# Ledger of designs, part 23: designed miniproteins, single chains, continued (5)

Each design is a single chain, and the fold is of that chain. pLDDT is the mean over its residues in the fold that is shown.

## One batch from the design tools (miniprotein)

Design m16773
Fold by ESMFold2-Fast:
Structure m16773 (fold): chain A 86 residues (1-86)
Amino acid sequence: GVERASRLAEEGARLAGEGEKKGDASKYTGGALLAIGGALSAVLGEGGTPEDGRRAGEAARRAGREDGSEAGVRAGEAARRAGEAA
């Protein structure tokens, strides 16, 4: 459901931030992809709606802002745009 997709998207944004803080490009890139994939899974999953994608994307955006890193914020914004576009 949207709650699982939101958690995945949030985890992705945090992972991207951790990658930036530790200089780990694989965490940075993987985190951004996880955030985007989480938001998309809310829409493309069984029973998913555009509203679910928007909610998952906003959750990732919030998590990225709470992390405070540029990478986390950018991953969260990418997830929000992906959720809205689906």
Scores: mean pLDDT 79

Design m16774
Fold by ESMFold2-Fast:
Structure m16774 (fold): chain A 91 residues (1-91)
Amino acid sequence: GSMERLRRRLREALENPPETVDLAELIKRAEELKKYVEENKHLMTPEEQRLIEEAIEEAKKKYSDYEELLPTLLSIYEAAVEYIEERKKES
């Protein structure tokens, strides 16, 4: 189902962090995606929101440095945004 797809995407984000190119741009992008997810939380179930929170906490445990954490965090937010966009298209 859709929740299993979200779980898989979050796992892929944790296992395959993107290469860092520009720290300032990554920070800006992460904040933009985080804001989008917060504004559209009502389109996700409590369980789906919990999966995203658990992925963020797992990333924090894996990466102690913010610069190393940031690419994985961005990928987690991108997975959440993609899921929200798919939910909007089904409405």
Scores: mean pLDDT 78

Design m16775
Fold by ESMFold2-Fast:
Structure m16775 (fold): chain A 117 residues (1-117)
Amino acid sequence: SEKYELIKNALLLVKAAAENYKEELKELIIETLSLVKYLLFNVELTDEEKEEIEKLLNETFKILKEKSKNEKEYQKFLEEVVKKSENITLSVEEALERLKKLQKEILEKEPSLKDLL
């Protein structure tokens, strides 16, 4: 589905951004992960599509944990993702549009990530 492909591509980009972590990308990574978490429970996905998104999300969080300076920094990062996800008031269509804009903003700040996709 088009919605699945958009969510998956956003996660793949954020996973690459996490592997090549820069502090300037932190807020964009947090917002993208928050929107993906929100969309995972609000978009109609097949069981296979949902499993793939959950797998990519878990892999991305594992990378972010490894890139964190300490456990406290990682926990603060997780709390920000959860808090932003729970406070999303956007419709599904607005959230998907915001996700597209975040992908563009990440690539504008770090164009080298395009070569990794």
Scores: mean pLDDT 86

Design m16776
Fold by ESMFold2-Fast:
Structure m16776 (fold): chain A 115 residues (1-115)
Amino acid sequence: SELVQILEEIAEIVIEIVELGEKELGLKMAQNTFDSIIDYLRSQGDDALAQQVQQLAQQFIDALQQGDYQAALQTARQTGQLLEQHHGDDADLKLILEISLGMTRIALGVVKVAK
């Protein structure tokens, strides 16, 4: 459940960035996180899982654009559950998510001090 927790925390921070009026930045942070996951999965030969994550990425972005934060959080949890099921012990995938979390936290910090 570590991958689920990291993705849920990233989603919560992205939603906060959007609610603070920085929708474009929030969308970019989310897209960059999903792109990193998809690229990594494809590099490991897991094209089927990469396609499933691509669909979940689109669902997350659409929910975020519509202001449906409950749907966005649920999609983040579903993504984390899928990754945990197939790559739960993958230290490199966990590192990618932790880097994305750190970058998203920095982005939120910058938004907060600019207001």
Scores: mean pLDDT 90

Design m16777
Fold by ESMFold2-Fast:
Structure m16777 (fold): chain A 92 residues (1-92)
Amino acid sequence: ADAAIAALEAAGAPAVAAALRRLVAAGQSTRDALETLRAMLDATRDDPELAKMALAFASGDHSVLAWSDEEVRAYLDRSTAALDALLAELDA
């Protein structure tokens, strides 16, 4: 979990990193938490307002609600790439 959290923070995805930490603390495995977050990002990708609400709720970081639609789309792209890389490492 700690390595995956650090990798998400390094990729510029601190809200997703915070959400991962919270899901693991709640009892999810690292894989299940990463898959949950990846599914959340995919489900909200086409709706920036829903994506901001989902990120704020999952991370506890309400500053996300102030982001522009462009900022949240860029964040979703970075976060999705980082999550896909981490899931690929677990399958290797």
Scores: mean pLDDT 84

Design m16778
Fold by ESMFold2-Fast:
Structure m16778 (fold): chain A 61 residues (1-61)
Amino acid sequence: SPVTEALVAEALEAARANPERIEEMIAQLEKVLQQLKEDNAPEEWIAAIEAVLAALREFAA
């Protein structure tokens, strides 16, 4: 999805600018993902956050 691609690109740019904050970003997004799943949020929103998390974890490796 264009929105998911834009969010991934923005998150990776933020990670490149502040690599020391990657762990904090991942922790915050994991909390957001858990809350979205608990609230039965739209599948598109859950998929978007999961894609951002996957990209940040790959970048951090």
Scores: mean pLDDT 84

Design m16779
Fold by ESMFold2-Fast:
Structure m16779 (fold): chain A 85 residues (1-85)
Amino acid sequence: DFDELLKEIIERLKKAYKVTPNKEVQEKIQEFIKELEELSKTKSAEEVAEEIEKKLAEYFELLYKEAEKNKWSSEELHKITDEIA
């Protein structure tokens, strides 16, 4: 069920937001949530699934870059990634 999958991804992003100590990553998570909600209104399930995959890849790339920049522990990074994955 596409709607259920989308809601699940949004809820995982909301959980990641709450455990993220970095404002820049938090703002990006909010941006992804808004983009996914907007896409669900106008696009097919296939198109939104493709965009979810793309946005998750962008999110993890940003998360790893911010972790390196701010010297996050491996454990802190895994806590955040486990909420999404």
Scores: mean pLDDT 71

Design m16780
Fold by ESMFold2-Fast:
Structure m16780 (fold): chain A 74 residues (1-74)
Amino acid sequence: GSVLDAYLSYLDTLVKKADEAEKNGDFDTAIKYYERAIKLLEHLLSIATGDFRKQLEDRIAELKKRLEEVKKKK
């Protein structure tokens, strides 16, 4: 719904900041923003149901994979 769309938009902002930091070689900042995005998604899982819950689970898996890739570059 529109409320979850607003949260996902904020999450996209955190991911963009992480991506920008990674492109600038600031891996510490990139890791921090990816971890923050993951924790926010995990918090939202506690209140999400149905299709939106699955969408959040899939997004968490994607961001955890990106975080592992950034950690390997550091």
Scores: mean pLDDT 82

Design m16781
Fold by ESMFold2-Fast:
Order: structure tokens, then C-alpha cells, then sequence
Structure m16781 (fold): chain A 84 residues (1-84)
């Protein structure tokens, strides 16, 4: 649903923002796990969320300082793809 997609984007942005701060990685992981749970409950959004995660990873990969965040987002994209 469009509401599930909007919620997925919110969780993704909160997760990435907290992961980038380094000291909030546990909080970021909580948002990322909520994102995966949301996809499990709404499998129809999995292809769209996987694509958004891949594009976010590409963007983050342009900045060497964001390597760990990019790797985490790539891992999440693979997890979302398994739910398709």
C-alpha cells in the first residue's frame, strides 16, 4: 500500500540518519529491523523498497566517509530482495 511505502521511507531515512552518527547504530538497527518487519507484513512493497535501498546505497557510495552506512544499506537491499 502507499501508506506502507511512506512508512518504509520514513524508517529508512531515520535508520540511515542514526547510522551515520556512529554512536546511534543500535537505534539505527532498530529502525532497520522495523523496516524489514514492515516488508514481511506487506510483501507487495518489497520490490519497490529493494530498489530504493539500492539507489540509496549508490548515493552513499559516492562519499568514502559513508562506506559503512552504504554497506549496511546494501545488506538491507539483499534482505528485502529475499522477501520478494
Amino acid sequence: SSEALSRALELLQKGISNYKKGDKRDEADEYFEKLIELIQENPDIAPVVAEVLREQAKYLEKDPSQKKTAEKVRELARRAEKLM
Scores: mean pLDDT 86

Design m16782
Fold by ESMFold2-Fast:
Structure m16782 (fold): chain A 68 residues (1-68)
Amino acid sequence: SHVEETKRRLEELREEFLARVSDPRHRSHFTAMADHIISRLESWSPEEQERALKGFEAYAEALIEQAA
């Protein structure tokens, strides 16, 4: 399902982020945000899920670059 695919991609982003960012504050914030998005996925349309995933991916990339 769309929810399962989006959830898997969010989990992959989480693992990639945690492998690259060691700052405890960034790790904690990112994990909390990922959990919040995952908890909301069932309430969102496929278009809303895709938009949320794209935004979260951009956010992850920005934090990884800033932490490096």
Scores: mean pLDDT 80

Design m16783
Fold by ESMFold2-Fast:
Structure m16783 (fold): chain A 84 residues (1-84)
Amino acid sequence: RPSAAELIERFKARAREAGWTEEQLRERARRQAEEDERLYESGLRESLTEEEKALLEELVRLAKAGDLEALFRLLHARYVEELA
């Protein structure tokens, strides 16, 4: 089972193969986070549990900060919990 670090490296390798730079990945993540935040403010908030709201807010925060490693670690942790 791959670690968070291994998944991050695989993602970076695939991104490089596709011709994306790390900066382009950060920009894409930031744009997605801005869109997710707009959807959240537009009423998605009411359909989410408190745990899902906290997770979404943290994902948006990390993506806007450009911290791809922390973003992937958070996603990996949630994926691990789902499989456990």
Scores: mean pLDDT 68

Design m16784
Fold by ESMFold2-Fast:
Structure m16784 (fold): chain A 95 residues (1-95)
Amino acid sequence: EPLSAELQEEIAKLLKEMAELLKELLEAIEKGDLEKAKEKFEKLAELLRKAMELLGTAVPEEKLEEAKKKALEALEDEEVQKHVAEKLKEILAEL
């Protein structure tokens, strides 16, 4: 389905910002900086929310906040951190 030129530009900008945050998130996890990793993840979640709003996706705010909270709690586990780092490397290699 066609998107307006304005929407295409905003989505492209968000994708670039998300890619940068994914790289920063990976670096924070690899350095063992959990606080920085959580900070980058929260910024990534906010950009995802904005992208969903631009695409007209009806996702309840409560569900997004709950998912974010659960993800942040999971990120405190060192095994989860290693798994996330591996997946981030795979995602970034495709970009």
Scores: mean pLDDT 77

Design m16785
Fold by ESMFold2-Fast:
Formats: sequence, C-alpha cells, structure tokens
Structure m16785 (fold): chain A 100 residues (1-100)
Amino acid sequence: SALDKIRTLLAGVEYLIELLDDPSVSQAALAQVARELREKVLEVYKDPELSEEAKKKLEEIARLLDEAIRMLEAGAPREEVRRVFLEVREKIRELEKELE
C-alpha cells in the first residue's frame, strides 16, 4: 500500500540519522545510503494512488535528500546534514499522518 511505502521511507531516514552518530561510517557511505533512500522516494512518487499534494511533498523530500547528498559529498559537517535529515523525517511523518 502507499502507507506501507511511506513507512519504509520513514524507516530509511531514521536509519540515516542513526548512521550520522556512527564515527565508523564515512561521509561517502552516508551519501550512498541517502542516494538509495532518494531512489525509493522517486519510486513511491510513481504510485498512481497518491494525491497531487502527496506527490508535491515527495518532490520536496527528494530535493532535500539531493541537498544532503551534495553537502556530504562536499565534506559538510554532520551537524548541518543532520538538520536536513530531520526536516526530511518531519515531511515523511506528515505524509504518513495524511495517509492514515
């Protein structure tokens, strides 16, 4: 279901936030996991059951993930990247509530 797909995205961003606190995980590895989450967001976007409003929120989520990926690849501090991932998490939570 669309709701199950959104919940999978939520689990994905929660995992990214946990990885930020792991010093053994490189910024390159974080960027790869963020790219994988972004691909999942784009796949969910193709779901014909989603409203135009939900699709606009997924576009914004994908944009924020692109920003985080660029920041990680540029060597930005993890605290700055965390702020972007927290915003992604909030937007996914809003989508989850709308689909319940």
Scores: mean pLDDT 89

Design m16786
Fold by ESMFold2-Fast:
Structure m16786 (fold): chain A 77 residues (1-77)
Amino acid sequence: LQQQRQQLLEEAKRLAQEALESGSKELAIQGVRKLKEALSLNNGGVGDMIGGTLLNAIVAGDVKLAAESAIGIAETY
């Protein structure tokens, strides 16, 4: 479980970093989804809240902010 969470956080960070570098909305969405999966292994409610907030930011056009936030959150955990 801890190893699975660490792998998901690393994948989320990589996808978010790639999204930030390329400007890809699709990569940003994938990164946020992986982050949500990782956080949901500890607390599903927290994962849903953070994931939902970041996905909403991407839809609103704040792709860079969402990607930077996902990287920061993944680094904290």
Scores: mean pLDDT 80

Design m16787
Fold by ESMFold2-Fast:
Formats: C-alpha cells, sequence, structure tokens
Structure m16787 (fold): chain A 97 residues (1-97)
C-alpha cells in the first residue's frame, strides 16, 4: 500500500542517515493528516506511543528494533524503489520548516 511504502521509506531514510529522527517525526505528523496513511501510521501511534510517551521515542524504538533484526533491516535497505519517496519526504521536511 502507499502508506506502507511511505512508512518504509521513512525507516530507510533514517537507517541511511538521509532523514533525522526529528525530520521523520515532523513528516509523520504531516502525513497523519491524510486518511490514506492511517493504516500504516496508526500501528506506530497505538502500539509504540503509549509505551514511550512520544512519537519521536516511538519511532526511535521501532528503528532500534529494525536495526536488531538483520532480515528486516536488509529487506528495507534493499528496496531501491523507496529512494524517490525519501527524496519527496525530504522536500516535505523543507516545506514544513
Amino acid sequence: SKGLDYMEAILKGILEGRLSIEEATLVLKHLSKDPSFHPAINPLLENYVPLTGSLKKALEALVASIRADPAARDGILSRTGLDPIIEELKKIVEELK
């Protein structure tokens, strides 16, 4: 789904150092205004935010769990089709500053 591709692009961007956690948090808040992204974002909000107290810490925890799983990490990093989405997300970050 589009929402899943954007969520995985955010994660890939963080893993590659192309997006900071702060930038990723900012763009996630922006994308959450579009209902088409809710199925991909809501699991992060519902499962990780109550445990961590913030979206930023929830995102940090999710990234840490992916870093600890080589199969999940490599699966995301190998998806070259996410690279144009990361560039779109970087543009959104600049527009939100």
Scores: mean pLDDT 79

Design m16788
Fold by ESMFold2-Fast:
Structure m16788 (fold): chain A 89 residues (1-89)
Amino acid sequence: MALPSDEEIEEHILELAKEAGEEELVKEALEAIRNKDYKKFEELVKKLPSIIAQGLINYWLLRGGPPDVLYSAVESVYGEEARKILKEK
């Protein structure tokens, strides 16, 4: 069943968010993933530490989110080289 793995991913990301003091932004980002709010997700990911942003981007892809926002978010979080790597993969 897919639901338990989603809860495990969300719990892991929320634990990182608590450590960084960004729990509210991460909760909004998780809601944006569920609602497929592409613009909101991109905006929130840019405000988060790279470790948390990585987890959210992976969760977005696992939920079938389109990769169109991934390049913009990854470029803002990881830099231009990471965007090129993702395009090749």
Scores: mean pLDDT 69

Design m16789
Fold by ESMFold2-Fast:
Structure m16789 (fold): chain A 66 residues (1-66)
Amino acid sequence: LEAALAAAYAALSPRERAVVDALLENGLEGTDYAALARRLGVSVATVRAYRDRAGDLFTAAVEAAR
């Protein structure tokens, strides 16, 4: 499982990894998406899209490890 999650993280773009790192640090409720969007030079909607894509990749990695 951990190896599959690490592979999914490695498959993410640098911007997607930055969003995942912030979520791991602050949690879903504690993450300031507006500050992340400003830091990455994208819209808040784009940050949410990166979050959702990372979530899809982690879900697929968990299912592939079954």
Scores: mean pLDDT 75

Design m16790
Fold by ESMFold2-Fast:
Structure m16790 (fold): chain A 94 residues (1-94)
Amino acid sequence: DLALELGRKAGEAAAKGDLSTAASYLTAGGIIAISEGGDYRALAEMYELVGEGYARGGDLETARREYRLSRRFALKAGDEDLARRSEERLRELE
């Protein structure tokens, strides 16, 4: 899935502190997910990957925001397990 590949690259860039590259990959992945007919599951997984990257890079505030978006899209996709996983990650980022 190209959207998920771009989400992973965005997360890796965020973990390195390369925020402009992270934003570029996230934008491209979002466009791909929309072109797939509004794939909310792909959007949720992308935001989870980007949130992981920001958390590893030490930007916990942005990581929390990305995990909240991941949870929102997971719920829209009907994926309760992915939503629960995002909630667990939010609890880890006090």
Scores: mean pLDDT 81

Design m16791
Fold by ESMFold2-Fast:
Structure m16791 (fold): chain A 90 residues (1-90)
Amino acid sequence: SRRREEQERIAREIGREIRRMGEETFEKYGEFLRETSRLMREAERRVRAAESLEEQARIYEEAARRAGELGSRGGEREFRWRAEELRRRL
């Protein structure tokens, strides 16, 4: 439940970014949505399989880097925050 709520929060932030950009680059939005959705699903699966908080933090750190590569500053920021929160508890 908590993990799903966190992923939904990340998805909402990314959705806000897409809306703010408007409809200027329709084709890029489609690609952005597909890659972002894939990234979120991969991160969620890996976090669920993680055996430790340190492993979960590393997964989110990688997701943040990939979100940045996709151009999602909101996604990068949220994944980075999540990783830092986990690191703080180590």
Scores: mean pLDDT 78

Design m16792
Fold by ESMFold2-Fast:
Structure m16792 (fold): chain A 66 residues (1-66)
Amino acid sequence: MEEQAKELVEKAIKAAEEMKSSVPDSVVLALVTRELTEGLEELGVSEEQKKELIDETTKRVKEILA
């Protein structure tokens, strides 16, 4: 579970890197956050773990978009 959650985070980061050249920053952030949230819910990650992973991913995505 945790390793699969980490792969979802890295996939979201990679998607943000690919989209940043053609999609507005706010749209990239919204899309990768939605995709990650859906993936974490599919894995059955707890609400607390989901929140922590989304926060960390959002931080990393914002750094990539800056």
Scores: mean pLDDT 80

Design m16793
Fold by ESMFold2-Fast:
Structure m16793 (fold): chain A 69 residues (1-69)
Amino acid sequence: MESRVQLLKELARLLEEQGKEAEARKDYLSAGKHYRAASEAYLQAGDEEEARKMQQKSDEAFEKAKKAA
C-alpha cells in the first residue's frame, strides 16, 4: 500500500513541476502559489530541506510577480 508520506512526496513533486511550468511562462503569481503548496507538502512528508527550498522559490516568484504588476 502507498504510505501517506509517499503520496505527499508525489504531490509535492507534482506541485514543484507546476511551479516550474508557470515560471517558464513568466506567470510568477501562479509559480509562487505552486511552490508554496509544494513546500507545505514536503514539510508534511518530513522533507524539511526541500520544503525550505520550495519556500525560497515561492518568495522569489511572488517578488517577481509584484514587480511585473
Scores: mean pLDDT 83

Design m16794
Fold by ESMFold2-Fast:
Structure m16794 (fold): chain A 95 residues (1-95)
Amino acid sequence: EDEKIREMLKRTIETIAEFAKTNAEKLTEEGKLRYKKYVELVLNALEGKLDDDPELAEDIKRLRELLEKYTTEEEKEKLKKSAEEALKILDEVLA
């Protein structure tokens, strides 16, 4: 049922920035880069921006379809702000 996907997306909206705030400085450099790529994937899906890598482009399309089906405009805006905050934290700890 759709409830599990919606619950997962809602959890992502609530945790994406909080995970960065709590863990970014404790992550290895590889862990920081991996989480940054994940956050960028989320932002690209929200903006409808495709990657030149075909596998990443398919992942972006799939995530965008899930966001369109299971989230409201308000939830997308909240996710975008949280993802942008997470990206800022990751860029600060990677500098």
Scores: mean pLDDT 80

Design m16795
Fold by ESMFold2-Fast:
Structure m16795 (fold): chain A 78 residues (1-78)
Amino acid sequence: NEEEVKKLDEEIKELEAREGKNGTLSYLYMERGAKLAQLGKFEEALEDFDHAEEIAESTGDYFLAEAARAMKELLQRS
């Protein structure tokens, strides 16, 4: 999980610098958030889901935005 988070860190940084906001970037934030939550890093996971939601809303991917909100709700209820 930690190695997967590091890989996602690199992918997010590269994609964000190269392509800006898009659905792939939102999805990568969702994946990293989920892995961070599995590691017990709930604050960092919430930040990633916040980014995923913002990007998904900006790209019109309402399904992905709703998924990000659901993940945030689950973590905040812990």
Scores: mean pLDDT 80

Design m16796
Fold by ESMFold2-Fast:
Structure m16796 (fold): chain A 70 residues (1-70)
Amino acid sequence: SAELDAALQELQDLGQEIEETGSEEQVQEAKKIYDEALAKFQESTDEKEKLQIINEAIEQLKKILEENKA
């Protein structure tokens, strides 16, 4: 769906921004969040569950970015 595709794009964009602007520790934490979210996403067959998984990861990555941006 367009909503799920948009959420996946946001997750990728946030991950890339952390890689470009974050500390080594923040990059490692973001990668772990991203990898765990994608693993859960691949195991899910329900679109609403997939969207929830991605949105939870997005919120975690946003917290990392907010700490980095002061």
Scores: mean pLDDT 82

Design m16797
Fold by ESMFold2-Fast:
Structure m16797 (fold): chain A 87 residues (1-87)
Amino acid sequence: MDEKKRLAAEYALLGKLQGEEKVKELMEKNPEVKELMEEILQRTRESVKRLEKEIEEGLLRMKGSAYKIAGDEETGRKEIEEGEKLL
């Protein structure tokens, strides 16, 4: 995994965790650019969701493989399938 992808994923998760309250604070400080900020934030949220799904799919695939190696093939298969549904 590339350090740039890790950093982007971390920022994406952090942005989502901060939630709508931080968005309101930013818009209050910059009412003249509120609409522009809303557009940027919406596009950022879309990127965050995409990155989160890609990361979660990757984690579920790794976890599924570990379960299969441990002899629990059914659990491993289900976790891989769940990850595929996220994409």
Scores: mean pLDDT 63

Design m16798
Fold by ESMFold2-Fast:
Structure m16798 (fold): chain A 94 residues (1-94)
Amino acid sequence: SEFKKTLEEIGVEEFEKALKEFQKKLEELKEKYKAGELSESQKRMLKLFEEKLSEEELEEIAKEVGVSVEEIRERVRLLREIISGELLEKLLKE
């Protein structure tokens, strides 16, 4: 309920503005990906966060890291929540 608490504390308008700014930054990253401006590792990371990697690509990453595909999926989900929260907090403070 952290997002509910934040929404109640800062108000709906401030929260919606911060969320819109976050989504805009994600769109900018996607545009850079399409323009070929991202490194190979950055492209893989973006695909991983968007869950756009194939089963074979996920197995390759899991093998490289030495964990199961399910652990990779769980780690990415948790990392997305953490990064989203940190980025949102940074936007609210700036």
Scores: mean pLDDT 59

Design m16799
Fold by ESMFold2-Fast:
Structure m16799 (fold): chain A 85 residues (1-85)
Amino acid sequence: MPKSPREIMLAAAKIFKETLKISDEISDEEIVERYLIELGVNIDKEGTRKFIEKLIEILEKTSLVSEEEKKKAIEELKKLLELLD
């Protein structure tokens, strides 16, 4: 299982990307970099927490996917947050 902040961020980006059906032309690393810049955070434990919380917020507010798909993705992201504690 991924345990480093970077590995957890990449796992979260993959879940987010798959859930929203984002194009494979946009890499998991590109998603991480985009939100790290937007949030002004680094690849560390606290930055990883803020990144995942941002992805959860976006998923909770989106209408692009079913409620069932959103709930599953949010639960998977929350499990990744537990790995930081």
Scores: mean pLDDT 82

Design m16800
Fold by ESMFold2-Fast:
Structure m16800 (fold): chain A 80 residues (1-80)
Amino acid sequence: MKEKIKEFILKTAEKLGLSDEVKERALRYADRAIELVKTKSLDEVMAEIEKEVASDPDLTPREKAFLVSIAITAAALARN
């Protein structure tokens, strides 16, 4: 992952008050979204990430929404 994208993810997660464990998940879902956007559209990447995040039992609904938003933004930044 590009350093500027990692910085964006960590700063956004910090502003949202996410724990270090959820920040680690944000980086992992962002890496996954960045890999997917190499072969899929942003809409397809969003659908896949939403499905993966929805199945993570350790996350609150609010944290899930933030993780999806962060991941798709990271993928969009990596594509451009």
Scores: mean pLDDT 82

Design m16801
Fold by ESMFold2-Fast:
Structure m16801 (fold): chain A 74 residues (1-74)
Amino acid sequence: MSEAEREAILARVLAALRARYGDQLSPEQWAELAARVRDALRLLVQTRPDWSPEELLAELERVGEDLVRDILSR
């Protein structure tokens, strides 16, 4: 997977989360979420090199939802 493909997946996941939670998270919480989602994508690419971009996107959206809940529960 290229860096451009990873950035495209990351941008799509963050856009989806922004559409759902945009008013609920502070700018600092958005920065934390973006960093954690990026780290999760990096780990997924390393542990699941055989996954399609669509499979990575679906799993990363699930991870992003879990991360939003974690950040809001603090």
Scores: mean pLDDT 82

Design m16802
Fold by ESMFold2-Fast:
Structure m16802 (fold): chain A 98 residues (1-98)
Amino acid sequence: SAEQQALVDAFLARVQKVLTLSPAQVAALRALVRYSLENRILPDLILVGEFLPSLSREQRELIVELARAFFAEQGIPGLRTTLEVEMEALVEAVRNSL
């Protein structure tokens, strides 16, 4: 949606003010934010590491911090962590084996 695209662009602009990214890293960050919004998953260290493996841990932690602040400011509800998604899948798999 136009609203989703505006949110993606606003977050990318915020990150690029504090972190110098290559064009490939900017494209990967755009894909990460889009994925987070579509799947209602908060960008955490695991997810940032999957999309942006070339970044240092310190740079990934900065992106996580900026994402938490930004998503809270935008009032985006129902965000889950990568760990919560994996735990939900594990619980469902165990229930289906009983």
Scores: mean pLDDT 81

Design m16803
Fold by ESMFold2-Fast:
Structure m16803 (fold): chain A 67 residues (1-67)
Amino acid sequence: SEEEIRKALKEYYEKKGLTPEQAEKVADLFLENLREHKDRLLPSDEAFLAKVEKEIGPELAEKIREV
């Protein structure tokens, strides 16, 4: 099930304009956050995007935010 979720997240972020490598990095960060904090965050939730800005960079967070 985690493998299927990772695949779905990568496909979601690629549709937002991320490269496959960038999408995988963001998907892995999202799954790590879910495992550690039991948060029911959406893949484009502002709380998660703040973590993307801090850990990866503001450019990728903005691409996810701005469709």
Scores: mean pLDDT 78

Design m16804
Fold by ESMFold2-Fast:
Structure m16804 (fold): chain A 85 residues (1-85)
Amino acid sequence: SATQEVRDAIQALRDAKQAYLAEQARANPELKDQYQAEAEKFQADADSALRQAPIIAAGLEAKGKEEFDRFIDELRAQAAEYLAK
């Protein structure tokens, strides 16, 4: 479903960024609190977006397939960028 595709893309970005921030905290212990705060804020924002996924999906579908695909591809590209760091 469109809702599931939106959820999967958000979860992939969340997981990739959380892994990146955890590794940064490990590599830079003096900045650990800053990376943990960023991870907590991002987790809260991601959880909010996941709860709104049906509304996000419906809004994107109303705009058409190209806009829907662009949204999904942009989130996946961001996730891939974090995994490459």
Scores: mean pLDDT 88

Design m16805
Fold by ESMFold2-Fast:
Structure m16805 (fold): chain A 96 residues (1-96)
Amino acid sequence: GLAELEELVREMERIAEEARKILAQLKKINAPQSVIDEAERLLLEIEINLGLTKIMLGIARLLGEVSPAMMARAREYLEESRRRLEELKKLLEEAK
């Protein structure tokens, strides 16, 4: 329902915040520009998925309901964002 979609958005916001911290750390340790560029691309994809999920939450609030298709897509965006975050963590570990 609506509360579940709101929780997915909060989880995605936590993922985006952690991704931003990883990018900041990569810049702090003077990682190669190619690594920074890849990290910025991964963060952008995470932020796009979050933005799209927030748009879906806005639509669900206006309609007073969450469709099964909307919930499934939100879960897909969350799982994609989790995969992008793991790729970011790997970039940071390899840059150390």
Scores: mean pLDDT 91

Design m16806
Fold by ESMFold2-Fast:
Formats: sequence, C-alpha cells, structure tokens
Structure m16806 (fold): chain A 59 residues (1-59)
Amino acid sequence: MEAEKKALEERRAATKAKMAEFGKKYNTLSKEKGADAAAQAVREEFQKRIEEARRKELE
C-alpha cells in the first residue's frame, strides 16, 4: 500500500512535467510546421496518453 501511494505521487509529478513538455513541443512544431499542424500533433499525443492509461488498466 505504501509503494502504491508513492507511485501515484510520482505519476502526478510526471503528468505535470509532461504537460509542460507538450507546451514546448507545440512551440517547436508551430515554428516549424505552423500552428495547425502543431495543434494536431499535440492532440494526437494527448489521445495516445489516454489510451495508454486505459491499456494499463487492462493489465
């Protein structure tokens, strides 16, 4: 049980870091491919994260 609590805390911290990383990725892609392509790529990454969470629940 204690290990599970720490795992959740680490996940939350990682999620916050990933959200900041998406912002940086959007800026980079927006500069290279334009805002529309950057928005699309960020949305696709976000959807993949949701599916990964579901997949892990099926484990």
Scores: mean pLDDT 72

